# Ledger of designs, part 44: designed miniproteins, single chains, continued (5)

Each design is a single chain, and the fold is of that chain. pLDDT is the mean over its residues in the fold that is shown.

## One batch from the design tools (miniprotein)

Design m17615
Fold by ESMFold2-Fast:
Structure m17615 (fold): chain A 80 residues (1-80)
Amino acid sequence: MSERAEKVLEELYEWAKTQKDPRVQNAVMGAGLLAAKSIRAGDSPEAIIEKVREYALSLASMVSQEELDEIVALVEKLLK
């Protein structure tokens, strides 16, 4: 369980480093921490994705919808 959470967090953290906008970097890191916490809690992939979408919606005033969709898609890919 912990290894999967750490891998998801590491992959999102590495992707965040490639982003030029600090707001996008912070959004990705926040999504990674939330996903890792949910994985450790034993949440289903569907529940994890829904929590990440809720988090992304809370950031809609700070980053573009396209960037938020990209973050959600990346989390979905890493959970498969």
Scores: mean pLDDT 76

Design m17616
Fold by ESMFold2-Fast:
Structure m17616 (fold): chain A 65 residues (1-65)
Amino acid sequence: MTDEEKKKEAEKMIEKLKELSKQVPEFKEKIEEAIKKAEELIKEGKYEEAIKVLVETISEINEAA
């Protein structure tokens, strides 16, 4: 996977999390924190780390629900 592909994947995950935050308001703060952290990592060019943060957040929400 190229850096450009990783960036697109991270952006897609951020969009999914934004949609999820509308459906599960109790996790909105956690989702927003994860998105902010991922966006900071993307700005630093750390796309793989951004994807990891987003995946871990989605997993935690699914386990809690």
Scores: mean pLDDT 79

Design m17617
Fold by ESMFold2-Fast:
Structure m17617 (fold): chain A 64 residues (1-64)
Amino acid sequence: NADKAIELLEQAKKAYEQGNYDEAAKLVAEAMALGGVDIPATPENAKLVLSHQEGLKAEFRALA
């Protein structure tokens, strides 16, 4: 569900901004899995995905 993936990315961004990197990593991995991409739930992957989140949210909206 694209709406749920977008919501998880927004939650991950807030967690990352609050310094909760492990929670952000988990939320990013869940959002990517809903988009068909399986990535490890690591802080490095969360940082990478969140740096490109606007493009990813646009792609998820296009899937809805």
Scores: mean pLDDT 78

Design m17618
Fold by ESMFold2-Fast:
Structure m17618 (fold): chain A 97 residues (1-97)
Amino acid sequence: MEKEITLGVAALLMGVGKLLASKGEYKEATELYRRALELALSVDPNHAEPYVLLGEALFKAGDLKGAAEAYQRALELDPSNEEARKNLEEVKAKLAE
């Protein structure tokens, strides 16, 4: 179905984004994660994982406010996500300094 193709494209974008982030290309990774997020949410609006990855890329790129917003959204969708919670605390600590 169309949604399976859409999720496949989102997964590919997330995979390339992770590769770019591993090379320090966080701005490019962020662009791919935002696109993957849009596609994934068009199929499943309750999908938290793309928000976590977007938050990590934004944090590494120095966009602390954007990272905090992404992690907050991930926790709104999945309150049990320990990674998003810890990362949000780290971002908030840096914003307070």
Scores: mean pLDDT 80

Design m17619
Fold by ESMFold2-Fast:
Structure m17619 (fold): chain A 81 residues (1-81)
Amino acid sequence: SIETNKFKVEVISGKANLKAISDDSVLVIADSFAVLKITPKEAGKLKIKSLLSNTEFEVPISKDFLLSINDGETYEITFIK
């Protein structure tokens, strides 16, 4: 697991590598199909960007969020308010 000033990311199933790249952002590299649990420290939004497809989406977050990721994908997860 990894924790920033804004949120915590835990791999609850499968295999993924986690790296904090700032106080607001985590890089996720999937080594298998994996499920992440993201726990915010405050209400806001997550911006989830796929670095392979250069696509992004935003989701409001105030409680635990489960994110499923596919083998070989790389995501940048950023907290925004």
Scores: mean pLDDT 83

Design m17621
Fold by ESMFold2-Fast:
Structure m17621 (fold): chain A 57 residues (1-57)
Amino acid sequence: METEARLNRGAGLLADPSLSTREVARAVGLSPGAFSRRFKERYGVSPGALRKMIAAS
């Protein structure tokens, strides 16, 4: 029910490079597809794109 809270938790977990985006999605109780779609709707970027931006820093 708290999709935004799940996405916020997922964003924090994405900072851990030992976790795949699929593992992050499952940890917050979403399918990988639902996590990617909802994350992009909320943050304007996909989880994979955010990870690339973090890795480029």
Scores: mean pLDDT 77

Design m17622
Fold by ESMFold2-Fast:
Structure m17622 (fold): chain A 88 residues (1-88)
Amino acid sequence: EEELRKKVLEIARKAAKELQDILDNFDTLSLEEAISRINEVLEKAQKELDEIRKKATPELQAFIDRVREALERYAQGVIDELKARAAA
């Protein structure tokens, strides 16, 4: 369980960093490209989380679901910020 929890947190941290990197480098990307990359990061993270979920206890599955929701909210915040910057 602890090893799986560690993998879940590593997946989330990597995805969050990739999302932040997209925001930080938005001036080199179109809005459409930035949103596409954000969706790719989320899809990849979700697939990796789903693989762990298959081996997980119900308690760990609930933890994974919460991590997924937090990551989706973070990504939406990044998209909202990108749209604000593009509109300026």
Scores: mean pLDDT 83

Design m17623
Fold by ESMFold2-Fast:
Structure m17623 (fold): chain A 71 residues (1-71)
Amino acid sequence: MTLEEFFREQIERARELIREGRREGDPSLAEEALRLARLLLEAARNLRLPEEYLELAEETIREAEEVLREL
């Protein structure tokens, strides 16, 4: 598994947590997704990954924040 593949999998995991949190009405899942997405954003910045990964992490953070505001 490459570093980029690992990050793609982690972003997808965060998105799954967001979806689950919304469906179950469980803010703890959305909070976990937000924490993971923020860590991924910092890691992508530090490792200078392609802009696409930074955008995905930022989008995932935004989605998690929106779900938390709704719950």
Scores: mean pLDDT 84

Design m17624
Fold by ESMFold2-Fast:
Structure m17624 (fold): chain A 81 residues (1-81)
Amino acid sequence: SSLFPPSEVEMLLIEIAVAKRIVARHPQAAAEALGKLAERAEELGLEEVAELLRKAAEAAAAGDTERALEYLDQAMDLLVK
């Protein structure tokens, strides 16, 4: 897998995993990144994932780390099915 460029779905999974690691310490940066990821998911036709990422961005911007992480876990679950 490291010999091939990541697919768009693999890139989303990596970026969501990064956002999960930073959201507690850098909620504003996480919210901005998640907003961009939601736009990317929408471009890929992943409407439910895009909605969850937008909700995660809103929760992160509000400082609700617990809610943001719940939405991110739901988005990742949809991407691996």
Scores: mean pLDDT 85

Design m17625
Fold by ESMFold2-Fast:
Structure m17625 (fold): chain A 59 residues (1-59)
Amino acid sequence: SNLEKAKEYLEQGDFESAFKELSPEVAKEVEKAFFAAAGLEQGRKAAIDVVEKAKEKKE
């Protein structure tokens, strides 16, 4: 799974690399959360939360 790499990129602020590691389905959820946020920092945190929830589906 590329979810761990995506989370690492999001924590580093590398949104473009993070989106490339995500499946189209998860990437759409991350984009929605990011654009709905009040700012870049809030968007980053929301995107990380989406990736963590996607990881939980495997546990």
Scores: mean pLDDT 74

Design m17626
Fold by ESMFold2-Fast:
Structure m17626 (fold): chain A 64 residues (1-64)
Amino acid sequence: MLSREEQLLEELKKLADEMLAQGVSPFDIVSEIAREAYRRTGGDIRLTMKLVREVEEYVLKKYA
């Protein structure tokens, strides 16, 4: 019952969690998430930027 945006955000957060568990730096995680979000949104810049911002905040809070 999640929207497509919510489903994408959950998938990207899961990917970020896996990368963080592997010891990948927050900078590299955000970089990879940006590429993946752009791919999964089909080039929707506005949605990609929104998803990247939410995942970045999530990762930085977990890293601290």
Scores: mean pLDDT 83

Design m17627
Fold by ESMFold2-Fast:
Formats: C-alpha cells, sequence, structure tokens
Structure m17627 (fold): chain A 74 residues (1-74)
C-alpha cells in the first residue's frame, strides 16, 4: 500500500539510511503514478531526490528531480 511504503521511506530517512529511503520514495512514487495520483507521485520523487542528494548520489538525485518536474508539467 502507498501509505505503508511512504511510512517506511520516512522512517529510513529519519534513521539516516538515505539510499534506502530514496529507493522507498521511488517505489511510493511509482505506486502513486499507477493509481493516477500525480501530485503524490511528484512529491515522492522530490523526496527521493533529496534522499539521494543526502546519500551523495548526485546523478540519481537529478534523475528523480527530472521525473518530479515532468509530473508537475502535466
Amino acid sequence: MLGETLKKASEAYIKGKYEEAARLFEEAAKQAEKAGDLNTAASAYLMASRAYREAGKEELAQRAFEKAKKLYAK
């Protein structure tokens, strides 16, 4: 469920497990996209981008940010 995935992502982020949090936020974003909830999907991709940046994964952070931007452009 989307809510459970977002909860796990937030818990990982708070614990400093940024790469794990980023992957969970991307999973949540994909679940939201499949459900047609583009606003939640965009927000989840933004959180994934922030988590990847905290983990020092600049390329992955930029990719997640671009996905969020495309969703907001719709």
Scores: mean pLDDT 84

Design m17628
Fold by ESMFold2-Fast:
Structure m17628 (fold): chain A 64 residues (1-64)
Amino acid sequence: SLERSELIRRAVEHYQEGQRAYEAGDYRKAAEHYQRAIELLRAAGTEPGDELLQQLEEAKRKAE
């Protein structure tokens, strides 16, 4: 559906912003974007991949 496609597109955008934040050392911002990507994927009926879930955990750990 168009709604599902839009949610996935937004999830990809948040993932990319999370990667940029992570590379810049802004782990808090990276975690926020990764969390948003996961929420959007789940709203689209898609299970987040293990890599994304691991990237979120790593960003959260480094933000402490």
Scores: mean pLDDT 89

Design m17629
Fold by ESMFold2-Fast:
Structure m17629 (fold): chain A 108 residues (1-108)
Amino acid sequence: MSPEAVAVELVAELLAARTVEEIRRQVERMIEFIRSIEDPAQFRLAAEMAVGALDEAVARAPPEDRAEVLRLAIRALEELAELARSRGDEATAAALEAALARFRALLA
């Protein structure tokens, strides 16, 4: 399968998740997929798609689950930002850190 087709499927699976446990599982699959991307342009695109997918997952979460989904999104963004930094991709790291700050503000 093309990386683009895999990314689309992973986003669809995350947005179809109905429980915090299912969201956690799909987020872990998404991070693992992004970690496997070697091409810098595809890595950046996948990271941007991940931010959008996490935003939507938080927006769709019931009020009682929203804090837990926000904590999962924060952890995912922290892992992706560290991965971007480890690869020397400072632009992607900065974008992920900006998204991370926004998610942390929503939790406060």
Scores: mean pLDDT 84

Design m17630
Fold by ESMFold2-Fast:
Structure m17630 (fold): chain A 56 residues (1-56)
Amino acid sequence: SSSALARRLLQRDGGLSEAEIERIARLSVEEGAAVLMRLLGISRDSARAAVELLHS
């Protein structure tokens, strides 16, 4: 699924733990995007897309 691929990418390329990803997945798109922007230094659009994939 898109969610499984997003989780793998965030672990492999983002260096996030499974627990951190699960916490982010429970947030709204806006809240999760803000966390990803802060942790990874990525754009808002990329962060929002990643959270939406986690919600898939």
Scores: mean pLDDT 84

Design m17631
Fold by ESMFold2-Fast:
Structure m17631 (fold): chain A 85 residues (1-85)
Amino acid sequence: MARELFVEGQEAFAKRKYEEAIEKYRKALELDPNFAEAWRNLGQAYHLMKKYEEAIEYYQRAKELEPSEDVENNIKTSETKLKKE
């Protein structure tokens, strides 16, 4: 189920296994593409891997589904990292 895969992704993320977390979040989103929290967590994993452009893309998707100040702050943080390159 999408939520079970999402939880496995969170466990991988907590262990700093970002590629494994990304795989789990992607599988969760294949089952439930409207799972805004999974899109946001996918963005966070990409941000920690320094893939800021991909992180922004996934945060934008999360924002479209469920706007929040947290998602807006995530976008701003990744944009700040891109400007320093």
Scores: mean pLDDT 85

Design m17632
Fold by ESMFold2-Fast:
Structure m17632 (fold): chain A 69 residues (1-69)
Amino acid sequence: MSREELRELVRQLAEEAGLPELLEVIDKLSDEELARAVSLLSTYLHSKNPKVKKAIEEEIKRIVERAKK
């Protein structure tokens, strides 16, 4: 998958998940971080466990904060 395809996938999944903060830093993320974000967002959208969703929200917040540095 190309970087551009990963970026568009992250954008779509973040919008569906209600986590638009990722969109502000998407251009700052490495290919590894984009792939990580896809995995986290996909798990978030398919999970029915509130604890798993909360843990993913916290990890996404950490990714955003790291990218802003």
Scores: mean pLDDT 81

Design m17633
Fold by ESMFold2-Fast:
Structure m17633 (fold): chain A 77 residues (1-77)
Amino acid sequence: MEEARRRMEEAGRAALGTGRSEGPAAVDQAKADLEEFGERLAKEYLERGDYGAASAVYIEMQRGLAELEALGAELEA
């Protein structure tokens, strides 16, 4: 569970870093990449029967996507 949360948090931080340095188009790509990574990671945990870790991945993915959406809005303003 903690490892799943950490991996997703790290992916979200990397995506935010890319968006901040490369601009609005990079934010859209980072959102797509983060969603793909999160879905893949959650699926791995679900296939292992670790529903708690899969749930944590989805929660952290949604948080990261919301942060990227906010960053995109700031960069377009």
Scores: mean pLDDT 81

Design m17634
Fold by ESMFold2-Fast:
Structure m17634 (fold): chain A 97 residues (1-97)
Amino acid sequence: DAKKYNELGIILHSEGKLDEAIEYYKKAIELDPKYAEAYNNLGQVLALKGKLEEAVEYYKKAIELDPKYKEAWKNLGEVLEKLGKNEEAKKYYEKAK
């Protein structure tokens, strides 16, 4: 069950078990490749681990699957700022409204 794996990933993330959270989010995506929330959640954990370029890819996938996913637009903007891409980040923050 993709939703159950995503929920387990959220619990593990909240406990600081980042590598285990990544594994469960990947399992959720494997079962449901259209699960926008699981892509966004995976991006958040990757960003926390300093894998900023990988986080960008997963946030972009979440937005592709759900263009109304305001949190994914905001998260993409935040990671782009951390990468020094401030002008690009502003465009994504506008979409997060």
Scores: mean pLDDT 89

Design m17635
Fold by ESMFold2-Fast:
Structure m17635 (fold): chain A 97 residues (1-97)
Amino acid sequence: MEEVDKLLERFVEAVKAGDEERALQILASIASYALTLPKEEARAVVEKVRETFEKYRDLLSPEMRELVEGILKVLEEAIETGDRDAALSRLSQLLQA
């Protein structure tokens, strides 16, 4: 969890700086890491990301909020189904939007 906490701090810094590209890159790194974890640990990571997103939601553009919510939904679905390959494919599509 210490690595996730550091990545979330960098995500918040990027959001405050208006660097949406960097914020998405950091979020993609967190997502990839979460997909390597056991279900309980992956759920804890998603919960931390969601709490951080809700706290800083008003600093995000509508487009960025939609992308972050989409990424969180993909991660939550992957944790429930165990289909990591489908999740990685969907994350790639979202990051191009």
Scores: mean pLDDT 79

Design m17636
Fold by ESMFold2-Fast:
Structure m17636 (fold): chain A 60 residues (1-60)
Amino acid sequence: LQAELDALRARLAAEVARIKAEHPDMSAGEYGARLVERAREDIHRMSAVNDALAAQDAAK
């Protein structure tokens, strides 16, 4: 459960590191960092919306 989320995070970090290796410029690193931060916020937002929707569906 949580271990799976950790594995996904580690995989994403490895992928970002690989992209950075292809692009020695900070541009690749900046893009990767931004994507991680955005994904984290998106997941949080989606989770909140899903929770509200699931609560209503669970009532049935």
Scores: mean pLDDT 66

Design m17637
Fold by ESMFold2-Fast:
Structure m17637 (fold): chain A 73 residues (1-73)
Amino acid sequence: SNSPRALEAEILASLAAMLAAIAKHLEDVEEVRELLERARELRERIEALGDEEAVAFAEESIREIERHLKELE
C-alpha cells in the first residue's frame, strides 16, 4: 500500500530520471548544470520523505547527469 508520502517520493524520483534523460541530449554546459541543480533539489525533497529506494534512484539519475557534464567540460 502506497502512503501519500511514498507516492510523492516515487513521483519526484521519476522527475529526476526525466531530467537525466533530457540532460543526455543537451550539449550546453550551462543547461546541463541547471538540470543537475533541479535533480539535486528533488533528491533533498525525497530524502525528507524517508523513501530510501526513491533516494537511491534519484542519486543514480544525478550521477548520470554529472557524468554527462564531465564529458562536456
Scores: mean pLDDT 86

Design m17638
Fold by ESMFold2-Fast:
Structure m17638 (fold): chain A 73 residues (1-73)
Amino acid sequence: WSEQLALRQRQVADLVAWLRAAGVPEAEIARVRQLIDEIEDLRLNQWDDPEAQERIKQLYDELRTRLLALLAR
């Protein structure tokens, strides 16, 4: 559990470091981080709420779209 959490935190930190090294603006990095945090929060606290599931799907779609746009520089 703590190992899984540490791995997730490292993956997010590595992603953020990669985006910074690639010259992505801090505002875009902050939004990506915010989306990841919101998805994690909803998954942990509202996993059986239908509205939360719908929100998670929307957040994943936004995250995917933003990451693809950042990669297509």
Scores: mean pLDDT 74

Design m17639
Fold by ESMFold2-Fast:
Structure m17639 (fold): chain A 65 residues (1-65)
Amino acid sequence: SALEEVRRAGEEARRMLEEGASLEEAIQFLQDRVFAVLSRLSDSELIAQVLAEAERIVRELREEA
């Protein structure tokens, strides 16, 4: 699902940070993946859910850095 893809991208972004990538690089990776997911969606409710989930993950990444 779209939400599962976004969550997986978040897990990959966290791994990037653990492997020495910058917070900026990790967030950019997540944003690129989220954009790719959003480009395939037409359901406004699902788009809103994906954006909310992405924002939550970005906040968590910033808190961990």
Scores: mean pLDDT 84

Design m17640
Fold by ESMFold2-Fast:
Structure m17640 (fold): chain A 63 residues (1-63)
Amino acid sequence: DEELLKKAEELAKEADESKDLEEALRLVQEGLRLLQSTKNPDEKLIKSLQDGIATLTALLEEL
């Protein structure tokens, strides 16, 4: 699960660096999916990604 956690963190970082809100949302959703597939999910990171999805979705609705 170390590999999945690291990949999820990398996807979250790519989302943060993305200038495309649609791509950022996709990357965060993929990261959350990978974390939910681990046997020992990091609850703080899951909450952070869920909050990120909510924020990005709200921003896209303002467009």
Scores: mean pLDDT 75

Design m17641
Fold by ESMFold2-Fast:
Structure m17641 (fold): chain A 69 residues (1-69)
Amino acid sequence: SLLEEASLLLMEGRYEEAVELFREALERLEREKGIDHPETKLALLGLAVALEELGRDEEAAELRARALA
């Protein structure tokens, strides 16, 4: 799955590529399962972690807030 692939990239330190796959997964999951679905929240958290590693802390904080709501 896109989530598994993005998570592997994140573990490998390939943060820019992880961001791209997490964004794709997030868009698909929001469309197919909705914002409140557990898998959508996992995509939000993964994206936030990747963005934090890239120094994009403000954007990451907004995504974490959405995931925890």
Scores: mean pLDDT 85

Design m17642
Fold by ESMFold2-Fast:
Structure m17642 (fold): chain A 72 residues (1-72)
Amino acid sequence: SREQLEAEIAVAFAYMLLALAKRALSQGKVDEAKEYIELARKVLEHARELGAPDDVIAQLEADIKRLEEEAK
């Protein structure tokens, strides 16, 4: 379905944002990393609304939380 495809794209986009955040952290760009993490959280909520599977949402939430701790 369209919603399933949109959910998959949203999840992929969130992980792309987390990869960019991780790269920014490795370069000492903490503020840039925080911006990517905040955007990933917004995309996560959009993916949830689109009906992404609960296990996928839970894993993405855990990955976001881990990166938030690294960005402190």
Scores: mean pLDDT 89

Design m17643
Fold by ESMFold2-Fast:
Structure m17643 (fold): chain A 57 residues (1-57)
Amino acid sequence: SSAERRREEQRKVSREVAEKLREIGIELDVELYLEGKIKEEHLSEEAKKLIEEIKKK
């Protein structure tokens, strides 16, 4: 039905937006941590891994 199709499209768009926002959020968290504005304990696991990789360079 038309309603079912709209729900599927909405979920797809929501997932794509969530993935992009997650990537932006990780980059922002890394930047804020490097500026000393947030604590390491408030970082996501992905942000912590990215910071470790930066420190190894």
Scores: mean pLDDT 74

Design m17644
Fold by ESMFold2-Fast:
Structure m17644 (fold): chain A 67 residues (1-67)
Amino acid sequence: SAALEAAEKARLEELKPLMEKIGDAKELLKEAGEKLRPLLENATEADAEAVLAKIEAALKELAEKVE
């Protein structure tokens, strides 16, 4: 039990930097969602490739902002 608790604490400490980045990324994810929503709502089947390309570009931009 004590060994498991120690392992969990160690794992949480390793994840702290990632969790901080996720916290900062919440605002970026919300902004990305707001930008992507109109594209998805107005998309037709013919526009699927173009919409996917824009989503990919937006995700790459977001990844660069997070590092």
Scores: mean pLDDT 60

Design m17645
Fold by ESMFold2-Fast:
Structure m17645 (fold): chain A 64 residues (1-64)
Amino acid sequence: SMKYEVTITEGKAVDLTTGKIYGPGETLTVEDVKVTEDGFVTATDVETGNVLLAGASGVEVKAI
């Protein structure tokens, strides 16, 4: 699958398995990026295999 670089720009991203929080300025390599109708982004962290949740307005996504 395609890999993406996700940068948190505002708010937070949350690891839905561990509850770990990532804040503004942090960058993650992810797969399976999905944007929800209610303004969230879900993606799979390549390092952990865990699903991350963030606000769509608070992230920048770049294909790598």
Scores: mean pLDDT 85

Design m17647
Fold by ESMFold2-Fast:
Structure m17647 (fold): chain A 66 residues (1-66)
Amino acid sequence: SNAEKRRLAVQATAEAIHAVGAMLEGDLDAVKEEIKRLEEISKQARELGLDVTDIENILKKLKEMA
């Protein structure tokens, strides 16, 4: 449903904000945890037919830093 899609978008945004915070603090364990969460959100969003380009761009940057 559109409500599920919006919920995933909100969750993705929250995890992206947490990931940026972890990167700024140099907390690599937190960055790795946020990568896992964003990968699960990206998978669920793809199954719902959502565009995950922004999430995948964030994941690429996080994986390069980890």
Scores: mean pLDDT 78

Design m17648
Fold by ESMFold2-Fast:
Structure m17648 (fold): chain A 103 residues (1-103)
Amino acid sequence: SAPLRPATPEQREAAMKALDRVIEALKAAGIDVEVLSYRVFERADGSVVVGATVKANGKDVTLGLRVNPEGEILEATVTSLDDPEVAERIRAALKAAGIPVRE
């Protein structure tokens, strides 16, 4: 991968819009979700990567998003070492909301 750089304020805003869209999709699917932490980095191609740790139905889940400069989600990744079933439910909810998910 290209080296990661700290995101600009505009990129952070785009990233937060994308993360908010993900959280709204999960809530619409009946998944209780709380964002514990997130980090935002710029890629050399001008896209933004977001890594977020969330509690989903009480389980730890890591969300990865790749976002264009306009805040559109290009891909999402979902992992949970605590509960693979909750990760699968999250992927299904994101797909139902039209969010591209990498398996």
Scores: mean pLDDT 83

Design m17649
Fold by ESMFold2-Fast:
Structure m17649 (fold): chain A 78 residues (1-78)
Amino acid sequence: NPELEELEEKERQRQIARLQSQIVDLILENLSDEEISEIFSAAQKSSEEALKKTREIAKKRNDQELLELVEQLEELLE
């Protein structure tokens, strides 16, 4: 059903946008200037590298909320 596929894709894009916004807010609120700089440097290479760096920092900080949001975004981005 093409209409269902279109609705599912629109919902997926909305979830991606929400997760990106939530991740950025947590980064700016909780991370150090050095950690934020590392993520921005990775983002200049690709969104994939930025997510990988954010995941590494979240694990190092034991930030379960940030880690879960990054994992959800990675699953949606394939």
Scores: mean pLDDT 82

Design m17650
Fold by ESMFold2-Fast:
Structure m17650 (fold): chain A 60 residues (1-60)
Amino acid sequence: SPVEERLKRMDEIVEKVRKEAEELAAQSTDPRERQFILEVAEGVEIIAEYFKKQLEEDVK
């Protein structure tokens, strides 16, 4: 399904965001900055999973 392919590509984007956030956090010497970066990435993952489930339910 074209929808399933696009959702898979979105999963790959979210995974890249997580990996890049981990690398940025590792480069930071400020614990508040590290926490901010990781929390933003976690928020993106949570939001993406929520809307992905909604979209999958609507097209099945």
Scores: mean pLDDT 80

Design m17651
Fold by ESMFold2-Fast:
Structure m17651 (fold): chain A 73 residues (1-73)
Amino acid sequence: KQEEIDFDVRAAIALIQASVGILAAKRDGNEKLYKELEKIRDELVAAHEAGDWEKVDELTEKIRKIAKEYEKS
């Protein structure tokens, strides 16, 4: 079923982005940022396991917004 594959791919991409952001924040000593991203990552995993597509999309957008702000530093 294509919808399930699309959902899994979307969640996987968001999880990778969160993980990269966590590592970058840790490298730069930004404790507030990496703790926030770790919380979002954990929520993303839970939402994916629950099949909560809306929550996955919301968390993905939150990760994108955080990544854009961080990249400007």
Scores: mean pLDDT 78

Design m17652
Fold by ESMFold2-Fast:
Structure m17652 (fold): chain A 77 residues (1-77)
Amino acid sequence: MEKVREQIERFKEALEGTKEYLEKNELSKEDLEKLKETVRGNFELLKKAAPPSLKEEMEELEKRVEEFLKFLEELLK
């Protein structure tokens, strides 16, 4: 349980840090597509591992992931 909670917090930090990096640096379309799939895959794995007691934390993370994926899709246009 504690390990999954730590993974949720690290995931949030990684999303924020990556967004900040992408605001200052250009990535290729190929790298952005790969990043999008990596984020989706990692979130799906974490969602499968999360117990029901972390439902609120997972719902908050899901909103952050959706925001990040929309940001990536805007960069891909």
Scores: mean pLDDT 82

